Designed miniproteins, single chains, continued (2). Designs and how they scored, part 6

Each design is a single chain, and the fold is of that chain. pLDDT is the mean over its residues in the fold that is shown.

## One batch from the design tools (miniprotein)

Design m4185
Fold by ESMFold2-Fast:
Structure m4185 (fold): chain A 57 residues (1-57)
Amino acid sequence: SMEAQLGLEVRRLQREGRSLRERAEEYLRRGDYEMAATFYRMDRVVANGRKVRAEQA
């Protein structure tokens, strides 16, 4: 599924030390707007989650 494929790609990026935003920008350069939007959305969700945890700490 698309969700399983995205999960594997995210884990690969983490292992390689690459950011979700950098991957989104790569998709944008390739003209893959759907994947670019998906990775930008994931980056925003992760950033918001970290912000909430920081505010509670």
Scores: mean pLDDT 75

Design m4186
Fold by ESMFold2-Fast:
Structure m4186 (fold): chain A 70 residues (1-70)
Amino acid sequence: MKEFDAKLEELLEKTREQLKEAGASEEEIDKIVEQLQNLAKGLRDAGASDEFVLEKVEIAAQMQVARVKR
């Protein structure tokens, strides 16, 4: 529903900012965000709840930010 899309977009926007601060290139940021969007779609297509999808995308996003930092 609309609320899920808004929360997902907010999470992806925060992730873009964190990746920029970590020193990632715009090209790398775009690829990571696309991977996170594909993860969210795959989980929803598999019947996962909105809360579960957001939690898993947030964990994946934080792992990518940590990987870019070092």
Scores: mean pLDDT 83

Design m4187
Fold by ESMFold2-Fast:
Structure m4187 (fold): chain A 92 residues (1-92)
Amino acid sequence: MEEGAEKLLKGLEAFKKKDYESAKKYFTEALKLMPDGEPNLLFQAYFGLGEASFELKDYESAIEAYEKALKIAPNNEEVKKNLEKAKEALKK
């Protein structure tokens, strides 16, 4: 849906401004509006949700989002590294 893509863009803009709470909200809304959306858009929303959750120290949510991003792009090294970092942070 066009509305889902608009929420994704708002999430990316909020993330660039370091407004991680708004970024997390918009990425979550984008995913709700695009449950069976284009893989590239779903990947961006899950990866962004993971990054925003990590910055908020919500490591469990970051791990879940990164794992969903990896199901879409299993060879993405950046997501793999961020997932490892989130798992290490969760161990304290």
Scores: mean pLDDT 86

Design m4188
Fold by ESMFold2-Fast:
Structure m4188 (fold): chain A 55 residues (1-55)
Amino acid sequence: AREEVREILEKAGAHPSEEQLADVEALERIATRLVIEGRLSEEEVKRLAEALHRL
């Protein structure tokens, strides 16, 4: 789950730290920014949400 989150975010241009990967709220903030910037597709958002739910 954590590695899947990292892969999705890095592909979108974000580079989360290990500390951020342990913090679901930090990951949600990064994901929200990427969505606003148009860097995540609807399918990527769904996959990210599923991975976050498994954390």
Scores: mean pLDDT 76

Design m4189
Fold by ESMFold2-Fast:
Structure m4189 (fold): chain A 76 residues (1-76)
Amino acid sequence: SLDKANEIAKAVYEAVRAGKTPEEVAELTRQKLLEAGIKPEDAQRIADEVAEAVRKGYTPEQVAALAANLAIKALD
C-alpha cells in the first residue's frame, strides 16, 4: 500500500541523511521491503538499485523517492 511505501521512504531517507554506507542503506531497505510483504527477489533487486543511487551521490530525498516508487510497483 502507499502507507507501507511511505514508511519505507522515511526509513531510507533517515539512513541516507545519517551518512550510512550504500551497503547499510541497501540492507535496511531490503529488511523494510520484506516486512512490507515484498517478495525476497524483488526486495533484493530494489535494495541493489538503492545502493547504486547512494554510491552515485543521490540526495536522501532522491533515494527515498526511488525506494518508495519501486516498493509501490512491487506491492501492486
Scores: mean pLDDT 88

Design m4190
Fold by ESMFold2-Fast:
Structure m4190 (fold): chain A 68 residues (1-68)
Amino acid sequence: SPLDQQKQQLVDAGVGLYRWLVEEEGVPPDEALRRAVDWVTEQAKKLGFSQQEIDEIVKTLRARVDAL
């Protein structure tokens, strides 16, 4: 669905931001994850996602970063 595609795009963008912060900017992993989570949360809020949906997006983002 378009909504599921939007959620996936946010997770992909968050993982990309995390990787860029760690690999290119030398940000410590814990701080990079916090910044990626904060950014994704704000983008999801602007797109009108509910708190429950934001929590699910963030959970998926954290799981994908943990799997790197």
Scores: mean pLDDT 90

Design m4191
Fold by ESMFold2-Fast:
Structure m4191 (fold): chain A 88 residues (1-88)
Amino acid sequence: SMRLETVKLALKLAEAVLNSKSKEEAIENIEKIVRETLTKLGYSEEEIEEALEKLREFLEGLDLEEVKAYLEEHLPELEAALAALEAE
């Protein structure tokens, strides 16, 4: 299921950010997960690098503590969505 895979990816990204000790570590961990995902989906190296550059610019403009607070607030919703989709 595309919905199940999307929720799993969202949880993996959220966990990577929440477990990061610095903004730089969070960005590196997100980039690794996104690169792996886009590679599995068959995107070219050029397309992946362009997407990662845009993602990095976006993430560099964010405050890590605010992002963590947002993710902590919404993590239960993502976990509930995963449980519901796995029960289908």
Scores: mean pLDDT 81

Design m4192
Fold by ESMFold2-Fast:
Structure m4192 (fold): chain A 60 residues (1-60)
Amino acid sequence: SAHFEQGLAAAEAGDLATAIVHLHQAIQADPEFREAWLALAELLERHGWREDAAYYRAKA
């Protein structure tokens, strides 16, 4: 998914807001896309958002 690739690129650049938006769009396009749920969980965990990260990890 183009959204998934853009989300990962934004996360590597440190643009948290853009990364979250693109990863959410990847999940919205394909809710079975396990890698998008895990990528969002990993991103949130790195930024100290552990409860939100646990939610997305459980959905993967």
Scores: mean pLDDT 84

Design m4193
Fold by ESMFold2-Fast:
Structure m4193 (fold): chain A 60 residues (1-60)
Amino acid sequence: SKELKEEMERLQEEIDRKEKELEEAIKNKAPKEKIRELIIEVSGLVLKYMGVFVEIKEEE
């Protein structure tokens, strides 16, 4: 559906933003707690993305 594709695009954009934030945090030697928080956030977004991907495949 169009809605699922739009959700997938939004999730991909959010993943890209958070991955860049994580890369910068690591590069700038941010506190371990901040790096852990960002890893958890990216992981959660990837899981949501995979869920939407599976749902799109079921519609095909």
Scores: mean pLDDT 85

Design m4194
Fold by ESMFold2-Fast:
Structure m4194 (fold): chain A 61 residues (1-61)
Amino acid sequence: SELEELVEELERETERFLEENPDSPYRMPKIDMEALLAMSPEEQALYARLIRHEIRRLREL
């Protein structure tokens, strides 16, 4: 699933960011994959955009 792949990418980018910034108060948002996959296609597309945005933000920090 594209959403599962995006969540895994977000987890990797968060791990990298926190390794480089150990004193950061940043925390990855809790993602309920079962709830996410049960959402409508429209809601899943919105979540995919939000996850991609967060990945970009972490890469630019």
Scores: mean pLDDT 79

Design m4195
Fold by ESMFold2-Fast:
Structure m4195 (fold): chain A 86 residues (1-86)
Amino acid sequence: SLEERLDRYAEAAGLPEELKEKAREALEALKKGEVEKAVEIIREMLEERGDPSIEAGLKALDLLAENMKEKGVTEEDILEAVKLAL
């Protein structure tokens, strides 16, 4: 399932439980078509990760969000958006 794929990526990345919970919340928002809410959650996750490359991740997220708003949200879009925060 999508949730199982996400859990495997989160484990491989060594993500703490708090960020896994945020990832699941973002996933649920995207499933409901709440793109703006999901973007806010993923942005928070990227910032909490403390990666010096977060600016590139935020730019990729913004481009993906615009595509999802224009064409609708697919399962692959959801995975790509959440993986940006891992």
Scores: mean pLDDT 74

Design m4196
Fold by ESMFold2-Fast:
Structure m4196 (fold): chain A 68 residues (1-68)
Amino acid sequence: MDEAFRLAQEGHRLYKEGRYEEAARLYREAADLLDGRNPGVLRALSDVLRKLGREEEAERWERLAEEA
């Protein structure tokens, strides 16, 4: 649990630095550790994927966040 939130916090820091590819990777790892049950992490992943122009992937993660 602590590791997943630590990864999400590092992802947010990278996001603020404009390092969207690395932020997406850390948010994805956090989401996997949480079995997709944290809507905040799923929305953060969706948001960063949109910054990367990966709209299809972003929509899938946003949909999971709405169902969480």
Scores: mean pLDDT 81

Design m4197
Fold by ESMFold2-Fast:
Structure m4197 (fold): chain A 82 residues (1-82)
Amino acid sequence: DEAKERALELLREALEAAKAGDYERAIELVRLAGEYLSKAKISTEAGEKASEGASRALNALTAGDGEAAAKGLEEAIKALEE
């Protein structure tokens, strides 16, 4: 599934950007990953878990909380790798 793989790549890039303190780039990457998640051929459960993790990460990034952002991104990545 090309959309799933692209979403996963974007979430991994967002995690690296968040760890580097580049929250603006991380926000852009998370939003773009969301577009690919909506097109991905994945289970409803995997999609919901990935979207929840990404939403928590986006909220944390906008609040400047890099630790919470990294956790949300790691949860979203894990949901897609299963």
Scores: mean pLDDT 84

Design m4198
Fold by ESMFold2-Fast:
Structure m4198 (fold): chain A 66 residues (1-66)
Amino acid sequence: ASLEELVQAAVLAGIPEPTARKIAETVYNNRETIEKLSASDISKASGVPRRTVERVFGLLKQLATE
């Protein structure tokens, strides 16, 4: 999936666009190693609270590994 597809998926899942983009960009930039990363790792890298990342992490991980 493209970065924009990840952003749209997060927005459709109920995350506001600025926060959705931060999560999506972090997932996209780490897509080669995403299977080794946790929602906590993405939270640390993006600056988004872990609870918010957890809401979309599974969805974005699946899309990033397509």
Scores: mean pLDDT 85

Design m4199
Fold by ESMFold2-Fast:
Structure m4199 (fold): chain A 56 residues (1-56)
Amino acid sequence: MELDYEGNVEVGEKLAEEGNYVGAAVAYHEALQLKPDDEETRKKLEEALAKANAQA
């Protein structure tokens, strides 16, 4: 999985749009494993986690 960063971000965005915030958080977390300093993806992860927690 050499260049899965972009794919993980896209999957996370799609899952968040569908309201699957747990899945979105997992995808964003995987993207951050490849680019930990990506502030935009970190912000998306935080938002997905907050929304997932609110649904629980």
Scores: mean pLDDT 78

Design m4200
Fold by ESMFold2-Fast:
Structure m4200 (fold): chain A 55 residues (1-55)
Amino acid sequence: MKEEKEKAIETIKENKDLPTEERKKIVEKYVKEAVKAGLTAEEADEIAVTLAENS
């Protein structure tokens, strides 16, 4: 779980400079996969905040 969250955040940070549409697709796909793997709503929110802060 923690490892999946860290990978999700890292993936978002690495792709933050992509066009908004592509970035949203990558983020949504990865977050959905991570939630299926057991991420909590709180952890998903942290990922979203990280994306916003690095945009």
Scores: mean pLDDT 65

Design m4201
Fold by ESMFold2-Fast:
Structure m4201 (fold): chain A 68 residues (1-68)
Amino acid sequence: NPEEEFRELLKEIVEESKKAKSADEINEIANSKAEELEKIGKKLSPEVANKLVAEAVEEINEIMKEKK
């Protein structure tokens, strides 16, 4: 199920971002998963993909604000 795979990848990025020590490290984590996210994202409807990405981005932005 592409939606579940996409959710799991986004969750992995969020979980690893919580463990990261800097915003630069968070960017490296996101970049390592970017290609796979694009491959799975192409299999989703735009509305579903946009919603899941928005939720993950909101969580990551909150984490990044806590890491100066």
Scores: mean pLDDT 79

Design m4202
Fold by ESMFold2-Fast:
Structure m4202 (fold): chain A 118 residues (1-118)
Amino acid sequence: MVKLVESGGGTFAEGGSVTLTSKGSGFNFSKALVGWYQEAPGELLRLVASISADGKKKWYDERVKGRATISVDYSKKTSTLNLSDLKKEDTATYYSFVFEATEKPVFAFGEGVQVTVV
């Protein structure tokens, strides 16, 4: 069974930074695309960042480009999203995800972690 356990949420100052971490199990981390979605109040679920299984391809949404960094620790089975220069618009629930496009595709989200910028 696939599990994504998220941490690092809370209340943060505008202009500060947050580090969100997701620990994965039940899938091959080295073969999976992983990343983070954002669900802001009154908005659609939006992809924030993703990183390819080999770590070579990173994607960032325009709203966070230049402020976001995504990384993977394959030994710890952990993905990390760092957001700097926090804006009030970054207030949202953040969901980590995994996508493994094989003959048995794996699609899973974490339960979400709340980030509030004040």
Scores: mean pLDDT 84

Design m4203
Fold by ESMFold2-Fast:
Structure m4203 (fold): chain A 61 residues (1-61)
Amino acid sequence: SDERIEEVLRRVREWIRANPDASASEVLEHARRLAREAGLSEEETLRVLGEVSDELHAENL
């Protein structure tokens, strides 16, 4: 559901703020783990990863 996706995205964004030196690869690996632990489907997981990737590229992280 969209609510579960947004919850995972919130947790990823919180982790990024706590880990400012993290590489894009490390952030994406963490996002995938959070999505799996939250029980997201493969399609929902890909949506999370796409959103996180877009945010990282926008911020030049």
Scores: mean pLDDT 81

Design m4204
Fold by ESMFold2-Fast:
Structure m4204 (fold): chain A 74 residues (1-74)
Amino acid sequence: MLEEELEKKLKELVELAEKGAPQEELDKKRKEIFELIEKLSKEKQSEALRRAAEAEGEVLKIEAERKKAELEKA
């Protein structure tokens, strides 16, 4: 089901951020996530967008911690 595929891709996005994947790979995964959300029914899109926002929040925390570490080394 599309919802299961969305959950999988949201998890993959967070895992890519944890691994320090380049922005290009993160953007590609984000594009895949939004394409899946567009294929969902209108009723399910709002819940899917909320889940995507939660995953993006985790990515931002990971990226902020990484940038802080790089700034301390610079």
Scores: mean pLDDT 78

Design m4205
Fold by ESMFold2-Fast:
Structure m4205 (fold): chain A 111 residues (1-111)
Amino acid sequence: MEIARETDRAFAEIQEALKRLPPEVQAEVTRILNELLDTIREIAGPNAGVGEVARLAREGKLTPEQVDRIADALREAGNRAASLAEKAGYPEAAQTIRDALDRLAELVRRG
């Protein structure tokens, strides 16, 4: 319940931040997030979302190497997306995206 609620909150914050960005920046950030999801599926399997990955990590079904790779991918995607938002003149949206993805990376590491 706690992991699901925190994951849902992080995604809601990302979606709200995206609404504040110009359409071209929204498209580029969405591309980064889709690349992130592809990376997660490559590591954890084709049906794995971020919440599913956190649960699998908690259940001991992911290796420490897989957990580290997913957490690093989440943080890297957050930094790339935030950099684009900052360059476009939206530092608050950038901070929201970075914080949300950092929080998701921490959930995966804590599981």
Scores: mean pLDDT 80

Design m4206
Fold by ESMFold2-Fast:
Structure m4206 (fold): chain A 68 residues (1-68)
Amino acid sequence: MKEYREAVAFAVGTSILMIGLQLDGASAEELKKVLEEAKKELEKYDKEIAEEAIKFLEKTLKKLLEQL
């Protein structure tokens, strides 16, 4: 469960960062860059855990882009 908790904490933190950046006027490209950097960091975790975290972040980004 340790890796799962760490990946979830990272995903939640990254989502908060993306939301904060969007509220501060970040572009769609800047938000996409944050997601791509997060995907690279998540590669260190187990594939199933990483895929779950990535899916959560992709869903968050999609919702943020709908507001731009």
Scores: mean pLDDT 80

Design m4207
Fold by ESMFold2-Fast:
Structure m4207 (fold): chain A 64 residues (1-64)
Amino acid sequence: PSREELEREVDLALARMYAHITVKYTPKEKRLEAIKEGAERLLKLTGDKEIAEYFLEFGEELVK
């Protein structure tokens, strides 16, 4: 794999980890809200809409 491909895989793995941590340490009734807030935070920090959308979709799947 290229260095760029490896960096993207790391970014996606970190997004998945962040979603899991968010779900684990948030009460059930607030998990969807926390995932949405996390996606907004990722967008603000990275400027990367794709990683924020990936986090949101992955996190929403974890919450259901």
Scores: mean pLDDT 86

Design m4208
Fold by ESMFold2-Fast:
Structure m4208 (fold): chain A 60 residues (1-60)
Amino acid sequence: MGKLYRATQDQEKLTEDVLELKKGEILELLEEVDHVAVRAKSLKTGEEGIVHKYALEELN
């Protein structure tokens, strides 16, 4: 399993590429897209999509 993040806030699905998140969901990092966004997979739903880095907390 790759690097894990926790969603720190809800995120609405604004486009088809954006992942809908609920606060507290655990995500696996798949790819860093740019300085503000990552591609991640929800471990709850198995859905993949773009997530803003400001909505994520790194799990250590």
Scores: mean pLDDT 79

Design m4209
Fold by ESMFold2-Fast:
Structure m4209 (fold): chain A 84 residues (1-84)
Amino acid sequence: GYIEQGKYLLYQKKYDEAIELFEKALKEDPNSVEAWYNLGLAYYEQKKYEKAIEYFEKALSLDPNNLMAKAMLKEAKEELEKSK
């Protein structure tokens, strides 16, 4: 599916192509926690921390107990502060 293909592209550091696949996954299921989380990861890897924070917060709004999204949200906020 789109999420599995996008995760493989993330592994290959093809972030823009991964983003397109996660956006397609969200078009099919806008409540996909995994798609929102991986979209956040793609932006985080591009050092676009404000976008990464937005998407990790969206994942947490759908699943407040998602430990990976909580951890990555903290990391993205710490990286954003270092960039100031």
Scores: mean pLDDT 89

Design m4210
Fold by ESMFold2-Fast:
Structure m4210 (fold): chain A 100 residues (1-100)
Amino acid sequence: SPLEEARELLEEAIELLKKAIEAVKAGDMEKAKEYIEKTLEILKKLQELAEEHPELRFLLPLLAETNKYILEAYQSKDKEEAIKLLEKAIELLREAIEKI
């Protein structure tokens, strides 16, 4: 179902963001960038799914805010700020899962 697919994609995005945070903590900026780029690809798939299925449209504002935090983290020159922004993104994705 679209709801089950959305849940799976949201869970995958959370796991990738957790890996991105660990990479940032380790100073592996190349690996952090890779995980962030994979997360953004999943969020694009979620947005397309939500646009196609009316029951998932409530996700659109949460996905937009999540995407904003991830892009801000990606552009940040401060590791602590980047981690904080990625953690906020994870919180929003967890909120999305609780609503499906």
Scores: mean pLDDT 90

Design m4211
Fold by ESMFold2-Fast:
Structure m4211 (fold): chain A 65 residues (1-65)
Amino acid sequence: ILSDPEQRELFWRLVEASMEVIKAAVELTVARKAGDEEAARRAEEELRRAAAEAQRLDAELAALR
């Protein structure tokens, strides 16, 4: 289990990044339903950033076994 400090830090950062992905996806859906094109574009950008961060952290955690 995550008793290693480095693994623990990466795991919690991955959880946080995953939550940001969900938040951005919800914001995008809400903006699209409201017809707010500017809010939708901003949410798409946030979603891409959050997804890239989550992927990076997942790869780092996997490298630690």
Scores: mean pLDDT 80

Design m4212
Fold by ESMFold2-Fast:
Structure m4212 (fold): chain A 58 residues (1-58)
Amino acid sequence: MEEVQKLAREGAEAYRAGDYATAARYYAEASKKAQELGMDSTALIAARESERAAALAA
């Protein structure tokens, strides 16, 4: 839980700073960790945020 929260916060901070590539990486890590913990909704949300950030970085 703590790990997922930390990764999601780092992703959000990078996103707010306009560093979309870094935001995409943090959100992807948060999604992976949430999957491992059985947090399906959180994993899906983090995966979608990662995809959105990656699209903005391209």
Scores: mean pLDDT 82

Design m4213
Fold by ESMFold2-Fast:
Parts: structure tokens; C-alpha cells; sequence
Structure m4213 (fold): chain A 64 residues (1-64)
């Protein structure tokens, strides 16, 4: 499913399971602003590439 593919991308880039579950919780609650904020933070911290952030973000938003 969309959330499982998002988890795979985030895990492969080295994002922690706690941070992954924060993103999944935001998607389940329909909180697009929180998803965007968390992904930007991960990108700025060097934990995820711009391409990975875009791909994961699309999957999370489509799951809402």
C-alpha cells in the first residue's frame, strides 16, 4: 500500500522508526502541514534526499 511504500523509502534513507511513525500518524490524521514540516526537517538534517522527500511526501498525501 501507499503507507508501506513510504515506510520503505524512509527506512532505506536512514530515517528512524520513531520519525517514520510520526509521518504515518500525520497522514492518518490528514495533517498535510505536519507531513511537509517533518519532511523539510529531515531533508535539512541530511537524513533524506530531495527526491526521497518528494516521493515519500506524494505517497503520504495520496494515503490521506
Amino acid sequence: GLLEEARRILRESGVSEEEIEELIEAAKKGDADRIQRLLVRLYLEGKISAEQAQRAGRLLLESM
Scores: mean pLDDT 87

Design m4214
Fold by ESMFold2-Fast:
Order: structure tokens, then sequence, then C-alpha cells
Structure m4214 (fold): chain A 75 residues (1-75)
């Protein structure tokens, strides 16, 4: 699932930021953890909706759903 893969890549990036910046304030850590949670919810929704994207059409559908979910969760 291309959309879920993008969400999981973002989770990975945010976790690396948390790991490499132990001096972050509790407020900054909380904000990053909220972003991680948002992407985890998006990844789960994408995996439930578009579990197997093997064709270009299925990949496009997955990416379109990723963008729509990102708008919904990050408004």
Amino acid sequence: DAGAALARIEIGVLNVILKNNPDLSEEEKEKLEEEIKTYEEMAKKLEETVPDDRTVEEIRKSLELYNELRKEYKE
C-alpha cells in the first residue's frame, strides 16, 4: 500500500527526530508524538481500505486516499 508506506515513512522520520534530539522540551516531544499518532491512524485506515496496490491505478488510488486522509487528520 503506497499511501500506508508513505505514512509509515513519516512515522520513521519523526521517530528519528525524537531519538536524535533528547533535549527537546516535553511540549515539543508531545507535538511530535501527536504527529506520529496521526500518521499511525492514517496508515491503519489506508491498510484497511487499500490493502494491495499492485497496478498503477491501485497505487494512484492509495496515494489519493493518503492525501484525503492527511487533509482530514491534519486540518
Scores: mean pLDDT 73

Design m4215
Fold by ESMFold2-Fast:
Structure m4215 (fold): chain A 62 residues (1-62)
Amino acid sequence: MFEKYQKLLEALFGYSLDPELVEKIATPEEKEALERFTQNLLDYLKKSKNPYLQKLAEELEK
């Protein structure tokens, strides 16, 4: 899941986040919240009228 979040950050904002840093500082509850956020964002991108964003969401969900 963190890899999908990192790919979203790179695609949308042009920055990468170190997954190891997230593992060190985030609690289990925060990690679960991050996974829920990532899934909600992917669902939003799938519903986008932009075919590139739809394809990005499909790729990241695999």
Scores: mean pLDDT 68

Design m4216
Fold by ESMFold2-Fast:
Structure m4216 (fold): chain A 68 residues (1-68)
Amino acid sequence: SVLDRGTRTLLMVALRDNGYEELAAAVDPRDADSVVAALRAVGPERATEIIGKLPIPEAHKAALLGLL
């Protein structure tokens, strides 16, 4: 799964660092659906920008965008 534990934690940190502290606080990093729900709540434009800046392989970024 593209939403392994490391990627889920990284996304939670990225949400917080991009000013979505309330959404980040609502995320359970043990629950992949919680992380996806937070990204959807940010909206597709901002979620794409956040994912695009992650220090992960491009193939993983494309797969994450496919979950939205």
Scores: mean pLDDT 80

Design m4217
Fold by ESMFold2-Fast:
Structure m4217 (fold): chain A 61 residues (1-61)
Amino acid sequence: PLSPEEAAALERAGVIVQEVLDEAVAAGVTDQAEIEARVRAALERELGPETARRVLDYVRG
């Protein structure tokens, strides 16, 4: 089961990811690796590196 902290972080991450994807598309960025790098950077900026890592590990792992 997710902790309330992890659940809140996932909700915030979803909003951040959507904003980054919208900005990348508007800028004409189609390279998947660049989009992934932008998503990671935005999550680290907004949530901090430890929380961003846990969110990414949870989604991918």
Scores: mean pLDDT 78

Design m4218
Fold by ESMFold2-Fast:
Structure m4218 (fold): chain A 74 residues (1-74)
Amino acid sequence: SDREAAIKATSGDLLVIAAKVEEALGAPKEVVLENLENAIKLYEEAISLAEDPKMKEELKKKLEEAKEELEKVK
């Protein structure tokens, strides 16, 4: 379901925003990593639920960007 994919993707987006805000405020590395790892899981689930090819492409890009942010924080 594209709708369920969109809901999971939005949850992932919020966790990425939270991670970036936490990093900017000097939060512990573990807190930032946990939010990014949870965002990655949500994007992977969203990709599995998405039926629209354009939505899948946009979600794969978000997943790649979240993984890159995770590697920068490690």
Scores: mean pLDDT 87

Design m4219
Fold by ESMFold2-Fast:
Structure m4219 (fold): chain A 105 residues (1-105)
Amino acid sequence: MEKEKEIEKARRFLRGVVRLFQAYEDARAAGLPKEEMEAILRKVAQELVDAGELTPEQAERLYRILLENPEAAVKIREVLAKTGDPEKYPEIAKEVERLLDEAVA
């Protein structure tokens, strides 16, 4: 029962991460200027916080990584590619959180 709650919590977090990364890729593919990409990402990050998928702190760290740290963004995408098994979501979420902490340090 506790394992099911941890999986659901991890799934929400990972969904928020994926949605924010997708918003970045969509804006980049559309050829938007950096200023417009920043505005869109900020809006999407706020929507994810309002939906309870990300905390404000997680949204801010992810936003900065997408705009300022392409190496950390690549590592996060590689970790997200492992999400085919819901039982592994808590482990994948912990690895993403670790990468967020390292990118800010």
Scores: mean pLDDT 80

Design m4220
Fold by ESMFold2-Fast:
Structure m4220 (fold): chain A 82 residues (1-82)
Amino acid sequence: MDKELLRKAVLLYTAGSILYAAGEFEASRGDTETAIENYEAAIELYEEALKLLKSMENPDEELIAELERKIAEARKKLEELK
């Protein structure tokens, strides 16, 4: 069970990272609206991944810390664009 939860969390984290990178790219080219949408989507996926990781019997504390940092970074980027 935990292996399936870890796989799902990693997929969500990967998808969130792709959207975060897309947000950075769109912001750099001046598409603020699309950048905001991508950062918001990235945060949602990161938060879902974080919930799954924290629900495990033996949570990966390093991955949890990394994901919490990624959420904080995305939130700062989002606030800078609003």
Scores: mean pLDDT 85

Design m4222
Fold by ESMFold2-Fast:
Structure m4222 (fold): chain A 66 residues (1-66)
Amino acid sequence: AEKERKELLEEAEKLLEEAEKLKKKAEELKKNAKTKEQEFEAEELEGIAALLKAMANYLLKKAEKL
């Protein structure tokens, strides 16, 4: 139980770190966007970051129930 909780927390932490990296990249692309294509790339990265954050939150919730 405790070992499984720690593994879920570590996995969630990794997902949150990746989400933050993608979010920062998206923000930089958005600020420097000169074309519609660059704006779409920023939106895609924001979407992926949001999904990773949602997955991390799911794992955190699962760890709380253990």
Scores: mean pLDDT 83

